# Designed miniproteins, single chains, continued (4), part 63

Each design is a single chain, and the fold is of that chain. pLDDT is the mean over its residues in the fold that is shown.

## One batch from the design tools (miniprotein)

Design m14309
Fold by ESMFold2-Fast:
Structure m14309 (fold): chain A 61 residues (1-61)
Amino acid sequence: DEIEKLINSKDPAERLKAVYKLIEEGKIDEAKKVADELAKQDATIGALARHELENPDLSKP
């Protein structure tokens, strides 16, 4: 599973990609959990993941 590999990556950028993919899949609770763990690993990347969860892409009205 590609998402599972991204979640278990040691690279914060790969884990951020997992958060975006989980949001796209509608797995919001899983995305929140990964974002919280990211914030402990890297506060800046964790904040980006949190922002995406709170402000989803509104490319359509």
Scores: mean pLDDT 74

Design m14310
Fold by ESMFold2-Fast:
Structure m14310 (fold): chain A 92 residues (1-92)
Amino acid sequence: HMEKKIEEARKEIERFEKLVGLSPRTREAFDRLLKLAEEGKSKEEILREMADAFGVSVETVEKILRGEDTELLAKMSPEEIFLLDVVRKLLE
C-alpha cells in the first residue's frame, strides 16, 4: 500500500533533516511529493511535478531515476539525491 511507503518516507526525511539538514527548497519539494502521493496522483503526474521542481524535462527526471544521467547526478547535492531516492521508492 502507498500509505506505508509514505509513512516510511516521512520517517526517512525527518531523520535526514535532523542529521544533515534540508534547505527550504528541498523541504518544499518533499512536502509536494508526499501530498501528490497521498492524493493518489499517477506516476506520470508525480514525474511532471518533479520535473517542474528541478527545472528539467520529464525525460531527464526518468533518466536520473534510472541512473543514466551521470553528469547531472554528479552535480546534485546530497539532499537532491535523497529526494530522488524517495521519488524512486514511492513510484515502485
Scores: mean pLDDT 77

Design m14311
Fold by ESMFold2-Fast:
Structure m14311 (fold): chain A 60 residues (1-60)
Amino acid sequence: SVSAEAARRAAEAGDATAAATAGYEAKLHSNDQELARRASEAGARGDAEAAAEAGVKGAE
């Protein structure tokens, strides 16, 4: 899926903003608001690893 691809690229790049965006997209597919929120909050605080992890997990 496009969301999974975006999350993987964000994780590889360590891009917290891109990972947070992928997490929001994952919310739309899985209805898992918690994963999307975790990605968004991690991105906001600059934690690229946490944002990427939440984004990848939510996008799968």
Scores: mean pLDDT 58

Design m14312
Fold by ESMFold2-Fast:
Structure m14312 (fold): chain A 110 residues (1-110)
Amino acid sequence: MIKLTMPKEVKAKEGETVTLTVTASDDTLSTNPVAWYRQKEGQPPELLIYNNSVRAPGVPERITGSVSGNTASLTIKNVKKEDEATYYFAVYDPKTKKTVFSDGTKLTVE
């Protein structure tokens, strides 16, 4: 099973650009589509990005996804208080035939 490494917490000031980065233990991200989700307090999880860089309906243009080698990044420009959430990364692992999720990164905005 692939190992995903992400920070547990990221703190940003409102108006800054924040980038959440995940690193995979192997080359799985180079050939398999990735997705990003977030869960706000008291709300269900929402899909932000799928197929590496495609925004889900209703997701603002200031949120973008990218993949390079063994690294995937979610970039939030002009971060707002409403972006405060726990962010999750997901990738399909063809070796185990399972979707692997990250442990989550809590974004706090001040």
Scores: mean pLDDT 83

Design m14313
Fold by ESMFold2-Fast:
Structure m14313 (fold): chain A 75 residues (1-75)
Amino acid sequence: LREFVQHLAEAVKYTNEAIEAYKKGDKEKADELYQKSLEHAQRALEIAREVGPAAYETAQAVLDYLKKKIEEAKK
């Protein structure tokens, strides 16, 4: 549970940092931060499978939402 929540929090944190970097035009830094966000989000999904279906659905919804926010920030 602790590890699951920590990875979700890190995914959100890195996504927000990536969005700010994209807005500043620092594409290289933004891409690195986005990759870190995806790694944490994927790890949260792996842990969520052990926690249960509700946790997995929540993690998947968060991941989808973060991906959408990044694509919007790139435009």
Scores: mean pLDDT 81

Design m14314
Fold by ESMFold2-Fast:
Structure m14314 (fold): chain A 68 residues (1-68)
Amino acid sequence: TVAALGAQLLDPDEAVREAAARALAEIGGPEAEAALEAALADPAARRVALRALVEMGVRELEEAVAKL
């Protein structure tokens, strides 16, 4: 679930944080975006969360353009 992945963004293992951020970016949607935004407050998660948010933004823009 998005909530479980959000908790994993705060995991002490960097590989777990990276995997959780990527999974959230792949799921997309407002709940995934909110979980990644919350993770930006934690310096350990900030880089992976920011990258995932950028990846989600690119996908959302591409989908919006396709609907035009």
Scores: mean pLDDT 76

Design m14315
Fold by ESMFold2-Fast:
Structure m14315 (fold): chain A 107 residues (1-107)
Amino acid sequence: MKLTEVRDKVLGLMEKIAAALNKIYPKLTPEDRKEAEDILVRATDRIMLALWRADFEEAKAAVREFRDQLLAWLDKNASKITPEDLAALKATIDAQADEMIKLLEEY
């Protein structure tokens, strides 16, 4: 697989997480939304920089930290989200993060 294909696939997986978050944002405060958006931006920048450097261990570390930060943010806001939406969003975050790690390990 070419590095550009790995990058594009990782971006597509990040976009799936962003789309899932957009569904719950109307239920949250502007401050809570900004916190999630800041987590996404920082993670995307760190992962893309690691991929540009071909540092796959750093890219995997960035994905794991992103998962941990986003799941912690969800737990903080759990009372504002339906149990069904919370479960679906956690499943999406885990599935997309696992797929990103798998892509980085198989390159």
Scores: mean pLDDT 88

Design m14316
Fold by ESMFold2-Fast:
Structure m14316 (fold): chain A 69 residues (1-69)
Amino acid sequence: AQAAFDAEVERGVADIVRAVAITTAKRLNLSEETIKKIEELGDRAVAGEITPQEALREMKKIIEEELKK
């Protein structure tokens, strides 16, 4: 029960993180390459390959690097 609940919560959080990050990147008019990298991280989080927190951290790093131009 706990493991199934935890997995569902993590998947839900990953879906939200992915959607928000992609929408934010598009609204900030970030490069197509940067948006693609964010989408790939979101997809990995949804697939359970990385945690939503790890995905969010990497997404922030990518955005920070893009804004450093």
Scores: mean pLDDT 77

Design m14317
Fold by ESMFold2-Fast:
Structure m14317 (fold): chain A 87 residues (1-87)
Amino acid sequence: GPTVELRVGDERTFTLKKGETLHLVVDAPEPALLTIEASKPVVIYNLDEKVAFTATKVTLELPAGRHELLITATSGDVTVKVRLEPA
């Protein structure tokens, strides 16, 4: 699957096929809000906290620094919108 770097102010949309993983890299100079919105449930693995959860829409508060997340399309082909905003 694709690897994508997000900066504050970015909004991007991806189409993932079933079983495909989006590798999301966030570089935040200050605390930021990451919103992930999917057309179907996806598994989100937060590499910082080493936790996985299933969601269709979630907003995560990220401290300043570099963050990595994996978003996997487990339920079928999905459209995923990601947005990074100042916290």
Scores: mean pLDDT 86

Design m14318
Fold by ESMFold2-Fast:
Structure m14318 (fold): chain A 88 residues (1-88)
Amino acid sequence: MIELKKISEPQSETVVATEDGDLTLTLDVPGAKDGDLVEVTVTVKRGEETQVINQRVIVKDGKATVTIPGVRKGDVVTVTYTVYEVIL
């Protein structure tokens, strides 16, 4: 049985895309250990349209990295994430 223990309150960051393409963000994961799980919700706002992308990333080398594909310059990208310890 896999148990997830929440080790941080949900955090949120907003960025405006400066160029077209893939946007890579490094998330601040204080107190996380390598192998911990980050649940990420990405909201991409383009004019009146909103896209929601859910991702799970694993902490590696003290970092959690999220890649959001297909953004356009001027898109407002909001990333909301929560860090979980994986208990086996």
Scores: mean pLDDT 79

Design m14319
Fold by ESMFold2-Fast:
Structure m14319 (fold): chain A 81 residues (1-81)
Amino acid sequence: SSAERREKLIEELEKQIEEEKRNFYVGTPDSSDWEALKKWAREQAAVIKQREATIEKREKQLAELKANRGPPSALSRLARG
């Protein structure tokens, strides 16, 4: 499923960023750009968190559609008849 795929992609990206940070600290050869690399890594982490929130929201919407539940009472009040 697309939701399952997105979850795996986010998990993989988070893992890659964590490993990249560890590798930068242990064996990064480009010390001249260390500050830029740290900033980049933090910005990427922030972007991923935003994407996680968006994906989670869409996953909830998809789950509701897949469950084939009736619409919530609030929606019924919109006179769908």
Scores: mean pLDDT 59

Design m14321
Fold by ESMFold2-Fast:
Formats: C-alpha cells, sequence, structure tokens
Structure m14321 (fold): chain A 89 residues (1-89)
C-alpha cells in the first residue's frame, strides 16, 4: 500500500511517501525547520487522500488491508531531521 505522511512543525510541512508491504517496517527521513519546543502534527493519508490517522504526540495507529500499523515520529531538533517509521503491530 502507498501512504502519504505529513509532518508539520512551526508552520513548515514535510511530506514523505512510503510504500508498505504487509508485515514490513518502513522508514523515511525528511528535513524540517524546527526548534525543540515546536508543536508537531502527524497526519497519515492513503493513496486516495483519505485521512487514516492524526496525532499531536508523534505516534498514531491505523488499519489497512486487515493489518494494524503504528506510525512513530522521531525529531532531532539540533539538525531538523525527522524520521518517520511505519511498522506492523
Amino acid sequence: MKLKVKVTANGSTAEVELEVKPGETRTATAQLDIDADAPITLEVYDENGNLLAKSTDGSARFEVDGQEYEVTLSVDPATGTVTVTVRPV
């Protein structure tokens, strides 16, 4: 399945597209202009633009094709590097 993950902090948005096969963990990295105290919004969309999950705490769960997945967000404020991980639960 194809997923679009949007990460928003300090009015900046990074989008990553991940192709996730059943039972596989996928990781993508993006760059954001953020600081350590920035509120972060995570949004997960399917290939048709349907919102699957939204979170403000850096983690969300959703189900596609009979499999539950967890999206986890890790941010390094020193570099602005955002790591998005999608894994089966």
Scores: mean pLDDT 76

Design m14322
Fold by ESMFold2-Fast:
Order: sequence, then C-alpha cells, then structure tokens
Structure m14322 (fold): chain A 77 residues (1-77)
Amino acid sequence: MLEEELKKFEEFVEEAKKEIEEAIKNNDKEKLEKILKEVDKKFIELGEKLKEAGDKELLEKLFKIAGEFIEFLKKLF
C-alpha cells in the first residue's frame, strides 16, 4: 500500500535527520554522504511509484516531506 510506503519514508527521514546531526558532530563526511544518497534514492523510488499510481495527494505529501528535509539541511549548512 503506497500510503504505508510514504509513512515508512517519513519515518526513515526522521531517523536520517538524527543520523545526519550525529555525523556532523563526529565530522563523519562518509556517513553524511551515504545518508544523503539513501534519502535521495528512496525519494526518487517512491516518487516514481506515486506518479505511476496517479495519487496526487500522496505526491503532495511526499514533496512536503522533501521540502521540510531541505529546510532542515539549510539550517545545518
């Protein structure tokens, strides 16, 4: 169910934010890059699935999660 995949992605992004903060505190650039690439990959994969399904409401929610994540990153850099 795509709604559950979106919920899992939102939970993944919440965990990723915590891991990003820890990677920055530890000056672990490799871990930071890996986390950012994983978020990007999951975002693209889920976005393609939602686009194929034609679910505009879930697509809007996905882009909102992505936008909030970008704003989080802007505060760190």
Scores: mean pLDDT 84

Design m14323
Fold by ESMFold2-Fast:
Structure m14323 (fold): chain A 60 residues (1-60)
Amino acid sequence: MEELKEKLIEILMEKLGYTREQAELIVDHLLKNPSEEAIKALEKELGKEAAELYKEILKL
């Protein structure tokens, strides 16, 4: 789980320019508030890899 979260944090930092602290807060918020809308937003903004990582984390 931690390794999948770390990959999602890195994608947010690299593609959107967030700091590590900002990326961690966003990932924690997404995990606490799972939705199809969040998955679609991740795919649109960060690509399929980010959306797939998010879905994998939610299944654990």
Scores: mean pLDDT 79

Design m14324
Fold by ESMFold2-Fast:
Structure m14324 (fold): chain A 79 residues (1-79)
Amino acid sequence: MVVSEEELEKDILLALARISLAVAATTNPELRELLEETKDEPLKVQLEKMKEKAEELGDEETAKLLERGIELVEEAEKL
């Protein structure tokens, strides 16, 4: 298998973004339910919806984590 430096960076960014979703889902049952409802949607859409819910719940730290996840997906899309 040929894995370019760009492909490795992209995979790492997307993996970190997915980790942010998993961590958020462990912090609140409402975020866990939302993750399950959006499981068939694109990663960026899941992150955006989870961030909006975290903000609605007043969980600023989880909202910031999800915002970083969105940024990671956007960086991966540019590679």
Scores: mean pLDDT 82

Design m14325
Fold by ESMFold2-Fast:
Structure m14325 (fold): chain A 71 residues (1-71)
Amino acid sequence: SEEERRLAEELEREIDELLATADEEEWERLYREALELMNELSREGWEANPPERRTVVELLVQRRAAERLEA
């Protein structure tokens, strides 16, 4: 539970840092990376109705965290 809390706090910090520091060029890269990680249906949904930057960053941070845990 304490480890789960620390992980959640770490993920929130990573999300907040990316949102605070990403310029337009970095944002474009993050958005494209997220699209490449999605299945066709989800990608079509995002292309039709682009999500908030936080949603994109949350997906990327969560995916990167999952890869670290599975490695």
Scores: mean pLDDT 75

Design m14326
Fold by ESMFold2-Fast:
Structure m14326 (fold): chain A 80 residues (1-80)
Amino acid sequence: AADEELAKTVALLRQLVDLLENGTLTPEQAEALARQAQAHRDAFLRQAVVVDGLSREEAAARFAAATRDELQRIIELLKA
């Protein structure tokens, strides 16, 4: 379901945050986590629009709201 794909995306972003904060993130882990998060994001957007009947704008807004805090934290850690 779309909610499962969204939850998986958030969990992967939280893993990325944890690895960045602990200084244990390898380039290989970063690539793998980014690819997995992108795949689950794409699956969420597809399912939210096609299965759940959301507009593209509603699906994008829901994704942005759910991932905002983790994405902001990643940006802050990378700029530090």
Scores: mean pLDDT 85

Design m14327
Fold by ESMFold2-Fast:
Structure m14327 (fold): chain A 67 residues (1-67)
Amino acid sequence: AGQAAVDIVDAAIALLAQKGAAATTAADVAAAAGLTAAAASAATGESVAALLAAMAAFLAALGITGA
């Protein structure tokens, strides 16, 4: 379950390693996972939004969103 969410997390990790947090956006993560916003929402409902919110909180905790 949650295959789109897993793909989004995997893509986010790869983009963070490649571009860094400052150059990585939610749209970049969705594109890298091969998903449109509509397809991601349809496949995982609000789970995609919850996952992105959790990722934002994680990045904020690490101070990656800016000094």
Scores: mean pLDDT 60

Design m14328
Fold by ESMFold2-Fast:
Structure m14328 (fold): chain A 85 residues (1-85)
Amino acid sequence: SESDELRKRIEELLKRAEELLKQAEEAKKKGDYDKMYELASELQKVLNEIFDLAMKLMDLGDWDSVREAAQRVLRLRGRLLRVMG
């Protein structure tokens, strides 16, 4: 279904977001702040794409998947803020 395809795309983007976050944390540990900010910017773009896909799931009535995606995005944003500050 369209809902299944959107959920699969969101899951792939969430895996990409986790990878980018780990790379940003590693860049910070190495003192590579330029790379850290580049990765943080890319991560923010990925999180925005997840939000757009979650809005499409909401239009299809898949509220449980929207809630799960929102919670995972909020956790990733919180962790990103800790990396940046």
Scores: mean pLDDT 88

Design m14329
Fold by ESMFold2-Fast:
Structure m14329 (fold): chain A 55 residues (1-55)
Amino acid sequence: MKEKLAENLATMTKHLLLKKGASEEDAQARAEEIRELVLNGKIAEAQKLLAEEAK
């Protein structure tokens, strides 16, 4: 479950940043940051970062 959540949030973050015009490198770096936060149980922090990227 956590692994699937981490992958889903990371994928959403990458797609969102790419849609906003971020580079592939920057989008991947942010997605990996979100993925690691979820895998380490810091789901609230990951969701906060994703919400900031959605604006």
Scores: mean pLDDT 79

Design m14330
Fold by ESMFold2-Fast:
Structure m14330 (fold): chain A 65 residues (1-65)
Amino acid sequence: MNREEAWREVDAVFEAFRLAIRAGEKYGASFDTAVKAAGTALPYLERGDREKAEQAVEDVVKKAA
Protein backbone atom coordinates (compact mmCIF):
# COMPACT_ATOMS: atom_id res chain seq x y z
CA MET A 1 0.00 0.00 0.00
CA ASN A 2 1.50 3.33 -1.03
CA ARG A 3 1.06 6.59 0.94
CA GLU A 4 -1.52 7.99 -1.51
CA GLU A 5 -3.70 4.85 -1.27
CA ALA A 6 -3.39 4.86 2.54
CA TRP A 7 -4.48 8.50 2.71
CA ARG A 8 -7.54 7.86 0.51
CA GLU A 9 -8.50 4.93 2.76
CA VAL A 10 -8.14 7.10 5.90
CA ASP A 11 -10.28 9.84 4.30
CA ALA A 12 -12.99 7.28 3.44
CA VAL A 13 -13.06 5.96 7.02
CA PHE A 14 -13.30 9.47 8.53
CA GLU A 15 -16.05 10.45 6.07
CA ALA A 16 -18.03 7.28 6.88
CA PHE A 17 -17.95 8.15 10.59
CA ARG A 18 -18.89 11.81 9.91
CA LEU A 19 -21.97 10.69 7.95
CA ALA A 20 -22.90 8.14 10.65
CA ILE A 21 -22.53 10.65 13.53
CA ARG A 22 -24.62 13.24 11.68
CA ALA A 23 -27.41 10.74 10.92
CA GLY A 24 -27.23 9.34 14.47
CA GLU A 25 -27.77 12.82 15.93
CA LYS A 26 -30.68 13.44 13.52
CA TYR A 27 -32.50 10.19 14.44
CA GLY A 28 -31.26 9.77 18.03
CA ALA A 29 -29.41 6.53 17.30
CA SER A 30 -27.08 4.67 19.69
CA PHE A 31 -23.30 4.55 19.28
CA ASP A 32 -23.53 0.89 18.17
CA THR A 33 -25.98 1.85 15.41
CA ALA A 34 -23.67 4.68 14.28
CA VAL A 35 -20.72 2.23 14.03
CA LYS A 36 -22.84 -0.19 11.97
CA ALA A 37 -23.95 2.67 9.70
CA ALA A 38 -20.32 3.79 9.18
CA GLY A 39 -19.35 0.24 8.18
CA THR A 40 -22.22 0.12 5.66
CA ALA A 41 -21.17 3.45 4.10
CA LEU A 42 -17.43 2.67 3.83
CA PRO A 43 -17.56 0.47 0.65
CA TYR A 44 -19.55 3.19 -1.18
CA LEU A 45 -17.10 5.93 -0.14
CA GLU A 46 -14.18 3.72 -1.27
CA ARG A 47 -15.89 3.62 -4.70
CA GLY A 48 -16.47 7.42 -4.62
CA ASP A 49 -20.26 6.92 -4.41
CA ARG A 50 -21.10 9.53 -1.78
CA GLU A 51 -24.86 9.61 -2.51
CA LYS A 52 -25.19 5.83 -1.92
CA ALA A 53 -23.04 6.13 1.21
CA GLU A 54 -25.36 8.82 2.63
CA GLN A 55 -28.45 6.76 1.73
CA ALA A 56 -26.98 3.59 3.31
CA VAL A 57 -26.23 5.47 6.55
CA GLU A 58 -29.76 6.91 6.77
CA ASP A 59 -31.33 3.51 5.99
CA VAL A 60 -29.36 1.77 8.78
CA VAL A 61 -30.03 4.53 11.35
CA LYS A 62 -33.72 4.87 10.42
CA LYS A 63 -34.34 1.09 10.64
CA ALA A 64 -32.70 0.96 14.08
CA ALA A 65 -34.69 3.91 15.44
Scores: mean pLDDT 76

Design m14331
Fold by ESMFold2-Fast:
Structure m14331 (fold): chain A 101 residues (1-101)
Amino acid sequence: SKLEEARELLEEARKLLERARESEDPRERIALAEEAFELAERAARLALEAGDYELALEALELALEAARLVLEAAETREEILRGIGRILRAIGEREELLRSL
């Protein structure tokens, strides 16, 4: 089921984000947070396809949290730009979803 897959991906994303927050290495924090972002975005897409708007919003909020952590851990211009890009993408997807409600 798309809904079951979305929930599993969201749970995995939460675990990755928790590990990212606990890491003392900025590069490991970014890598884990970027993976959490991708899983959360995939979870949001599957939730939307299944018609679960609440789960989709929850997943997009987690994606935004992960993107923020990427930006906070960023040490290079490229990492900062990746963080900003992910934040803008998550905000845009959330706004689009809210407009469809």
Scores: mean pLDDT 89

Design m14332
Fold by ESMFold2-Fast:
Structure m14332 (fold): chain A 78 residues (1-78)
Amino acid sequence: SSLAIAYNNLGAVLESQGRLDEAEEAYREALRLKPGFAKAGNNLAAVLRAQGRVDEAAQVEKMAAAGVDLYVALGLLR
């Protein structure tokens, strides 16, 4: 949806400002609205790596590659 795209774009802006926690929330909301939104999933993984959360980032990328619903997959990661 257009709203999911808007949240993904908001996350990118927040990430560019170093507001990594807020960027994570925006990307997670994009995935809630569009669970198959691979671009938002990849952007979330990048933010997690920037925060030093490399294992969580790797799991998000693996789940996206496996075709798993990313919003459901995030529930499995906490």
Scores: mean pLDDT 80

Design m14333
Fold by ESMFold2-Fast:
Structure m14333 (fold): chain A 88 residues (1-88)
Amino acid sequence: GAEGAEKAAKLAAEAAKAGEGKGALAAAGGAIAAAGAAFGAELGFDPAREAEAAARAAEGAARRMEGEAKEYAEKAAEAGRAGAEAAR
């Protein structure tokens, strides 16, 4: 598997536990999905396009979030951009 995929899954799991609150969990879910897609893009569906879509979703999520959730979403966006570039 992709070396980044395992790290992304671990970070996503930690983010999910941190966002175990009411509204935070829904917002964090989008960022977690984006991070997973970005790191797992090499796993078999149009990797560059999936990573770009994930990065845009994470950037949109970050604009709606504050504090810790925003930090996770920004990291997901950076991961998505790096994944898209690596897949080209």
Scores: mean pLDDT 56

Design m14334
Fold by ESMFold2-Fast:
Structure m14334 (fold): chain A 67 residues (1-67)
Amino acid sequence: ETIKYLEKAIEALKKGDVEEARKHLNRAYETASPETQELIDKALEALDKGDVEKAIEYLKKALELEK
């Protein structure tokens, strides 16, 4: 379920566990819509830049699309 993996990824990022968050995002990506995949891609790019806050912002937008 895409929503559950996005929630787990956000929770992992809030705990500072970027590796666990990336794992959950990869699982979310497999079941996500193309629109949600675009937001996950942007979140992963933010994580590559070390911008955890921006990554969480994109993932919250992805959650709103899946609701």
Scores: mean pLDDT 86

Design m14335
Fold by ESMFold2-Fast:
Structure m14335 (fold): chain A 60 residues (1-60)
Amino acid sequence: IKLEDIKDYYINELGLSEENATKLANELLEEIKKYKGDIKEFLSKKDPLLAQYLGLISSE
């Protein structure tokens, strides 16, 4: 998962500024790096809408 993809979600879906989106995206990536399990499972539990936006899970 790339920083840019997470930023795009925060900017386009949540309406955040680029500065705030970059900060939150970096914080999320650090959490993902510390999580020793599957990234898809982590994001599906923490932020299912972001996981869906990134194409990791279906909208059903």
Scores: mean pLDDT 78

Design m14336
Fold by ESMFold2-Fast:
Structure m14336 (fold): chain A 69 residues (1-69)
Amino acid sequence: DEEIKEAAARAVEQALRDSGELTPEQIARVAEHVRALSPEAARAVLETYQHSPGALKRAAIALAESLAR
């Protein structure tokens, strides 16, 4: 339950750090949003990362932009 949410948040944090496009503050906001998801949604994030890491990176960057508004 909480472990799947933490795993998803860590995967997103790593993908965003590797992209180099976001500040640590923006990455932290996205990670906290991922931790607030349902376990089912967090698992979908992990599955997306495993199958399409590039797509997840783009989606996470778009989410960071939305959260900054």
Scores: mean pLDDT 76

Design m14337
Fold by ESMFold2-Fast:
Structure m14337 (fold): chain A 81 residues (1-81)
Amino acid sequence: MELSELWIKGVEAENQENYEEAAKLFEKAAELALKEGDLLSAYSAYNNLARAYEKLGDEEKAEEARKKAEELFQKYIEELR
């Protein structure tokens, strides 16, 4: 499945308040973006993953996903130098 397909399906799941499916799809999107070296897409996917976990009440997983997003954003800005 392409990165854009995973993203669209994740957003659709989130709009339907199916946060478990949204989390699964955004996790796959983040993994694929990392495999492709797309740090910005991975950053965005981990932020959406964190939001999905917050909606599920899983604050520990939400914090872990936010930390991953912050690390990826830092790497992204370093690549612009």
Scores: mean pLDDT 84

Design m14338
Fold by ESMFold2-Fast:
Structure m14338 (fold): chain A 68 residues (1-68)
Amino acid sequence: MAEELYEKGKEALQNGDFETAVKYFEEAIKIAGEENVPALLGLAASYYGLGDVEKAKEYIDKAREIRK
């Protein structure tokens, strides 16, 4: 379920496995919907860890737009 994928993404992110974190957070978003702010922020943090600052900013902006 999406909650399990989110937890696996968080664990991968904490371990510095940013590629694995991206995969889990993307799958969580697909299941829970694109409005899942925690998963969007996790994806942003994962892309930042990969050095893709532009993608990280895009997901942060998406999360902020959902909230306002």
Scores: mean pLDDT 79

Design m14339
Fold by ESMFold2-Fast:
Structure m14339 (fold): chain A 74 residues (1-74)
Amino acid sequence: MSKEDLEAEALLVAGRIYMVMANKLKDKKEAIEAYEKAIELFRRAVELSTDPQLRADAERYIEEAEKKLEEIKK
């Protein structure tokens, strides 16, 4: 595993942690910030990774987080 592959996996894990945190936050501003951070981390994972499975997982998580943001902001 290369340094870039390790970083991409770490970013995916970090993004997932932010998603779990955001789902539990009661304050809408804090939840929005956590979902936006998760999306940022997942996008970075996609950019760094050439693994089709990791990229697909990250893209699914981005879609999920974006839907959550849409529910909160609208």
Scores: mean pLDDT 84

Design m14340
Fold by ESMFold2-Fast:
Structure m14340 (fold): chain A 70 residues (1-70)
Amino acid sequence: EIKEKIEILKEAIEKIKEEIEKNKDNKKLVEMLEILLKYYEKALEALEKGDLEAAEAALKEGYKEVEALA
């Protein structure tokens, strides 16, 4: 259900923000987490509009950008 996916994604976004605060001195990790945050927020916006395909595309793109940095 889209509603349940929205709640899961909101929780993931909060977790990413928490990890950024905990790891401020690790610039590489913060950069990767900021990219994930950006795409998770895009995915959340898409899910709130009922667009599951756009949400999945945003998550996929975010993971690709993070992999390119690793």
Scores: mean pLDDT 82

Design m14341
Fold by ESMFold2-Fast:
Structure m14341 (fold): chain A 89 residues (1-89)
Amino acid sequence: KLEENWQKGMEAFKKGDYEKAVKYFEEALKQAPPDNAVLYYMLGKAYYKLGDYEKAIEYFEKAIQLDPTNEYAKKLLEEARKKLEERRS
């Protein structure tokens, strides 16, 4: 059930269990309409917290494509790109 996986993902995210949050949000995404911008945004945030900046960028770009008014996603996309550049030593 979409709501169950979303709720479990949010609880894991709140606890700082970002790996578990990703698993539940990915399961929610399989059950969600393809235009669920908030799920892509939360996946982007969870991957960002895990240090997977390439995945974070992909999901933030999708979130912004679906909801261009999400200024938080735009800011985190910029931060993820900056973090990725810092890692490229």
Scores: mean pLDDT 84

Design m14342
Fold by ESMFold2-Fast:
Structure m14342 (fold): chain A 66 residues (1-66)
Amino acid sequence: MQLLVTWLGGEAEREAFVAELRADPRYEVEELDDRTFLVTHHGSVEQAIGLALRLIGDERFEVRLL
């Protein structure tokens, strides 16, 4: 499953967010630009949906399912 994530928060929090995602071996994170990330999830569909719901609930992110 792939998620297109747009970051709407501050730059320092952006770096922490990307580092947290990269720490999980189930995720591949590609930085497309300073605000846009492509996240590929290699775990279960249920875990991928859980991540998407967590991000959608946070005003610092826009999430598009691919």
Scores: mean pLDDT 75

Design m14343
Fold by ESMFold2-Fast:
Structure m14343 (fold): chain A 63 residues (1-63)
Amino acid sequence: SMEDVEEAKKKLEEGIEYLKEGKYEEALEKFEEAVKLAPEGSEIKLEAEINIGIVLIKKGVLK
């Protein structure tokens, strides 16, 4: 729904803020919520998934 898209955008923005603060666990939670709310194949979902990858690299989980 449009409400889910709006909420997904807010979660993505919150995640980016936490990521900038070095709060990787909080950032990951927000990006995961954005992925769940965003429609399949949407740019918002792709951006959230990319940011999850960035968080995992910064945490030393991915290379």
Scores: mean pLDDT 86

Design m14344
Fold by ESMFold2-Fast:
Structure m14344 (fold): chain A 55 residues (1-55)
Amino acid sequence: DEALETLLEKLDDGEVDEELREAVRRFQAAHGLPVDGVLDDAALAAFSAEVLRRR
């Protein structure tokens, strides 16, 4: 999915900015998480676990 790939690329850059926030919102919507665009510990852990597990 584009949302996951965009988020992954932004995180690989290691920079948290407005573009990453928008990618986070799309990821949250796709995974049934609260759509806040906030990369808190829980959201980041879920994202990393899913990406590492599926990729």
Scores: mean pLDDT 67

Design m14345
Fold by ESMFold2-Fast:
Structure m14345 (fold): chain A 68 residues (1-68)
Amino acid sequence: GEEIVELVEAAAEAIKNKDLVTARENLVRAAELLKKAGKEDALPAIGEALENRDFEKALEIAREAAER
């Protein structure tokens, strides 16, 4: 929904500003909302990207899932 897109946009802005704490918080919250929206298939890939500290990849996966 709208709230997932807003969280993804907030994470993108945080990544641009090198605020990785805020980026992680917004991506985790986006993943929680994706799970509630029935898009749970995206969660393992987002989690793995975050574990690898690949915030750009986590953002891309979350954005694509939010658009489905």
Scores: mean pLDDT 82

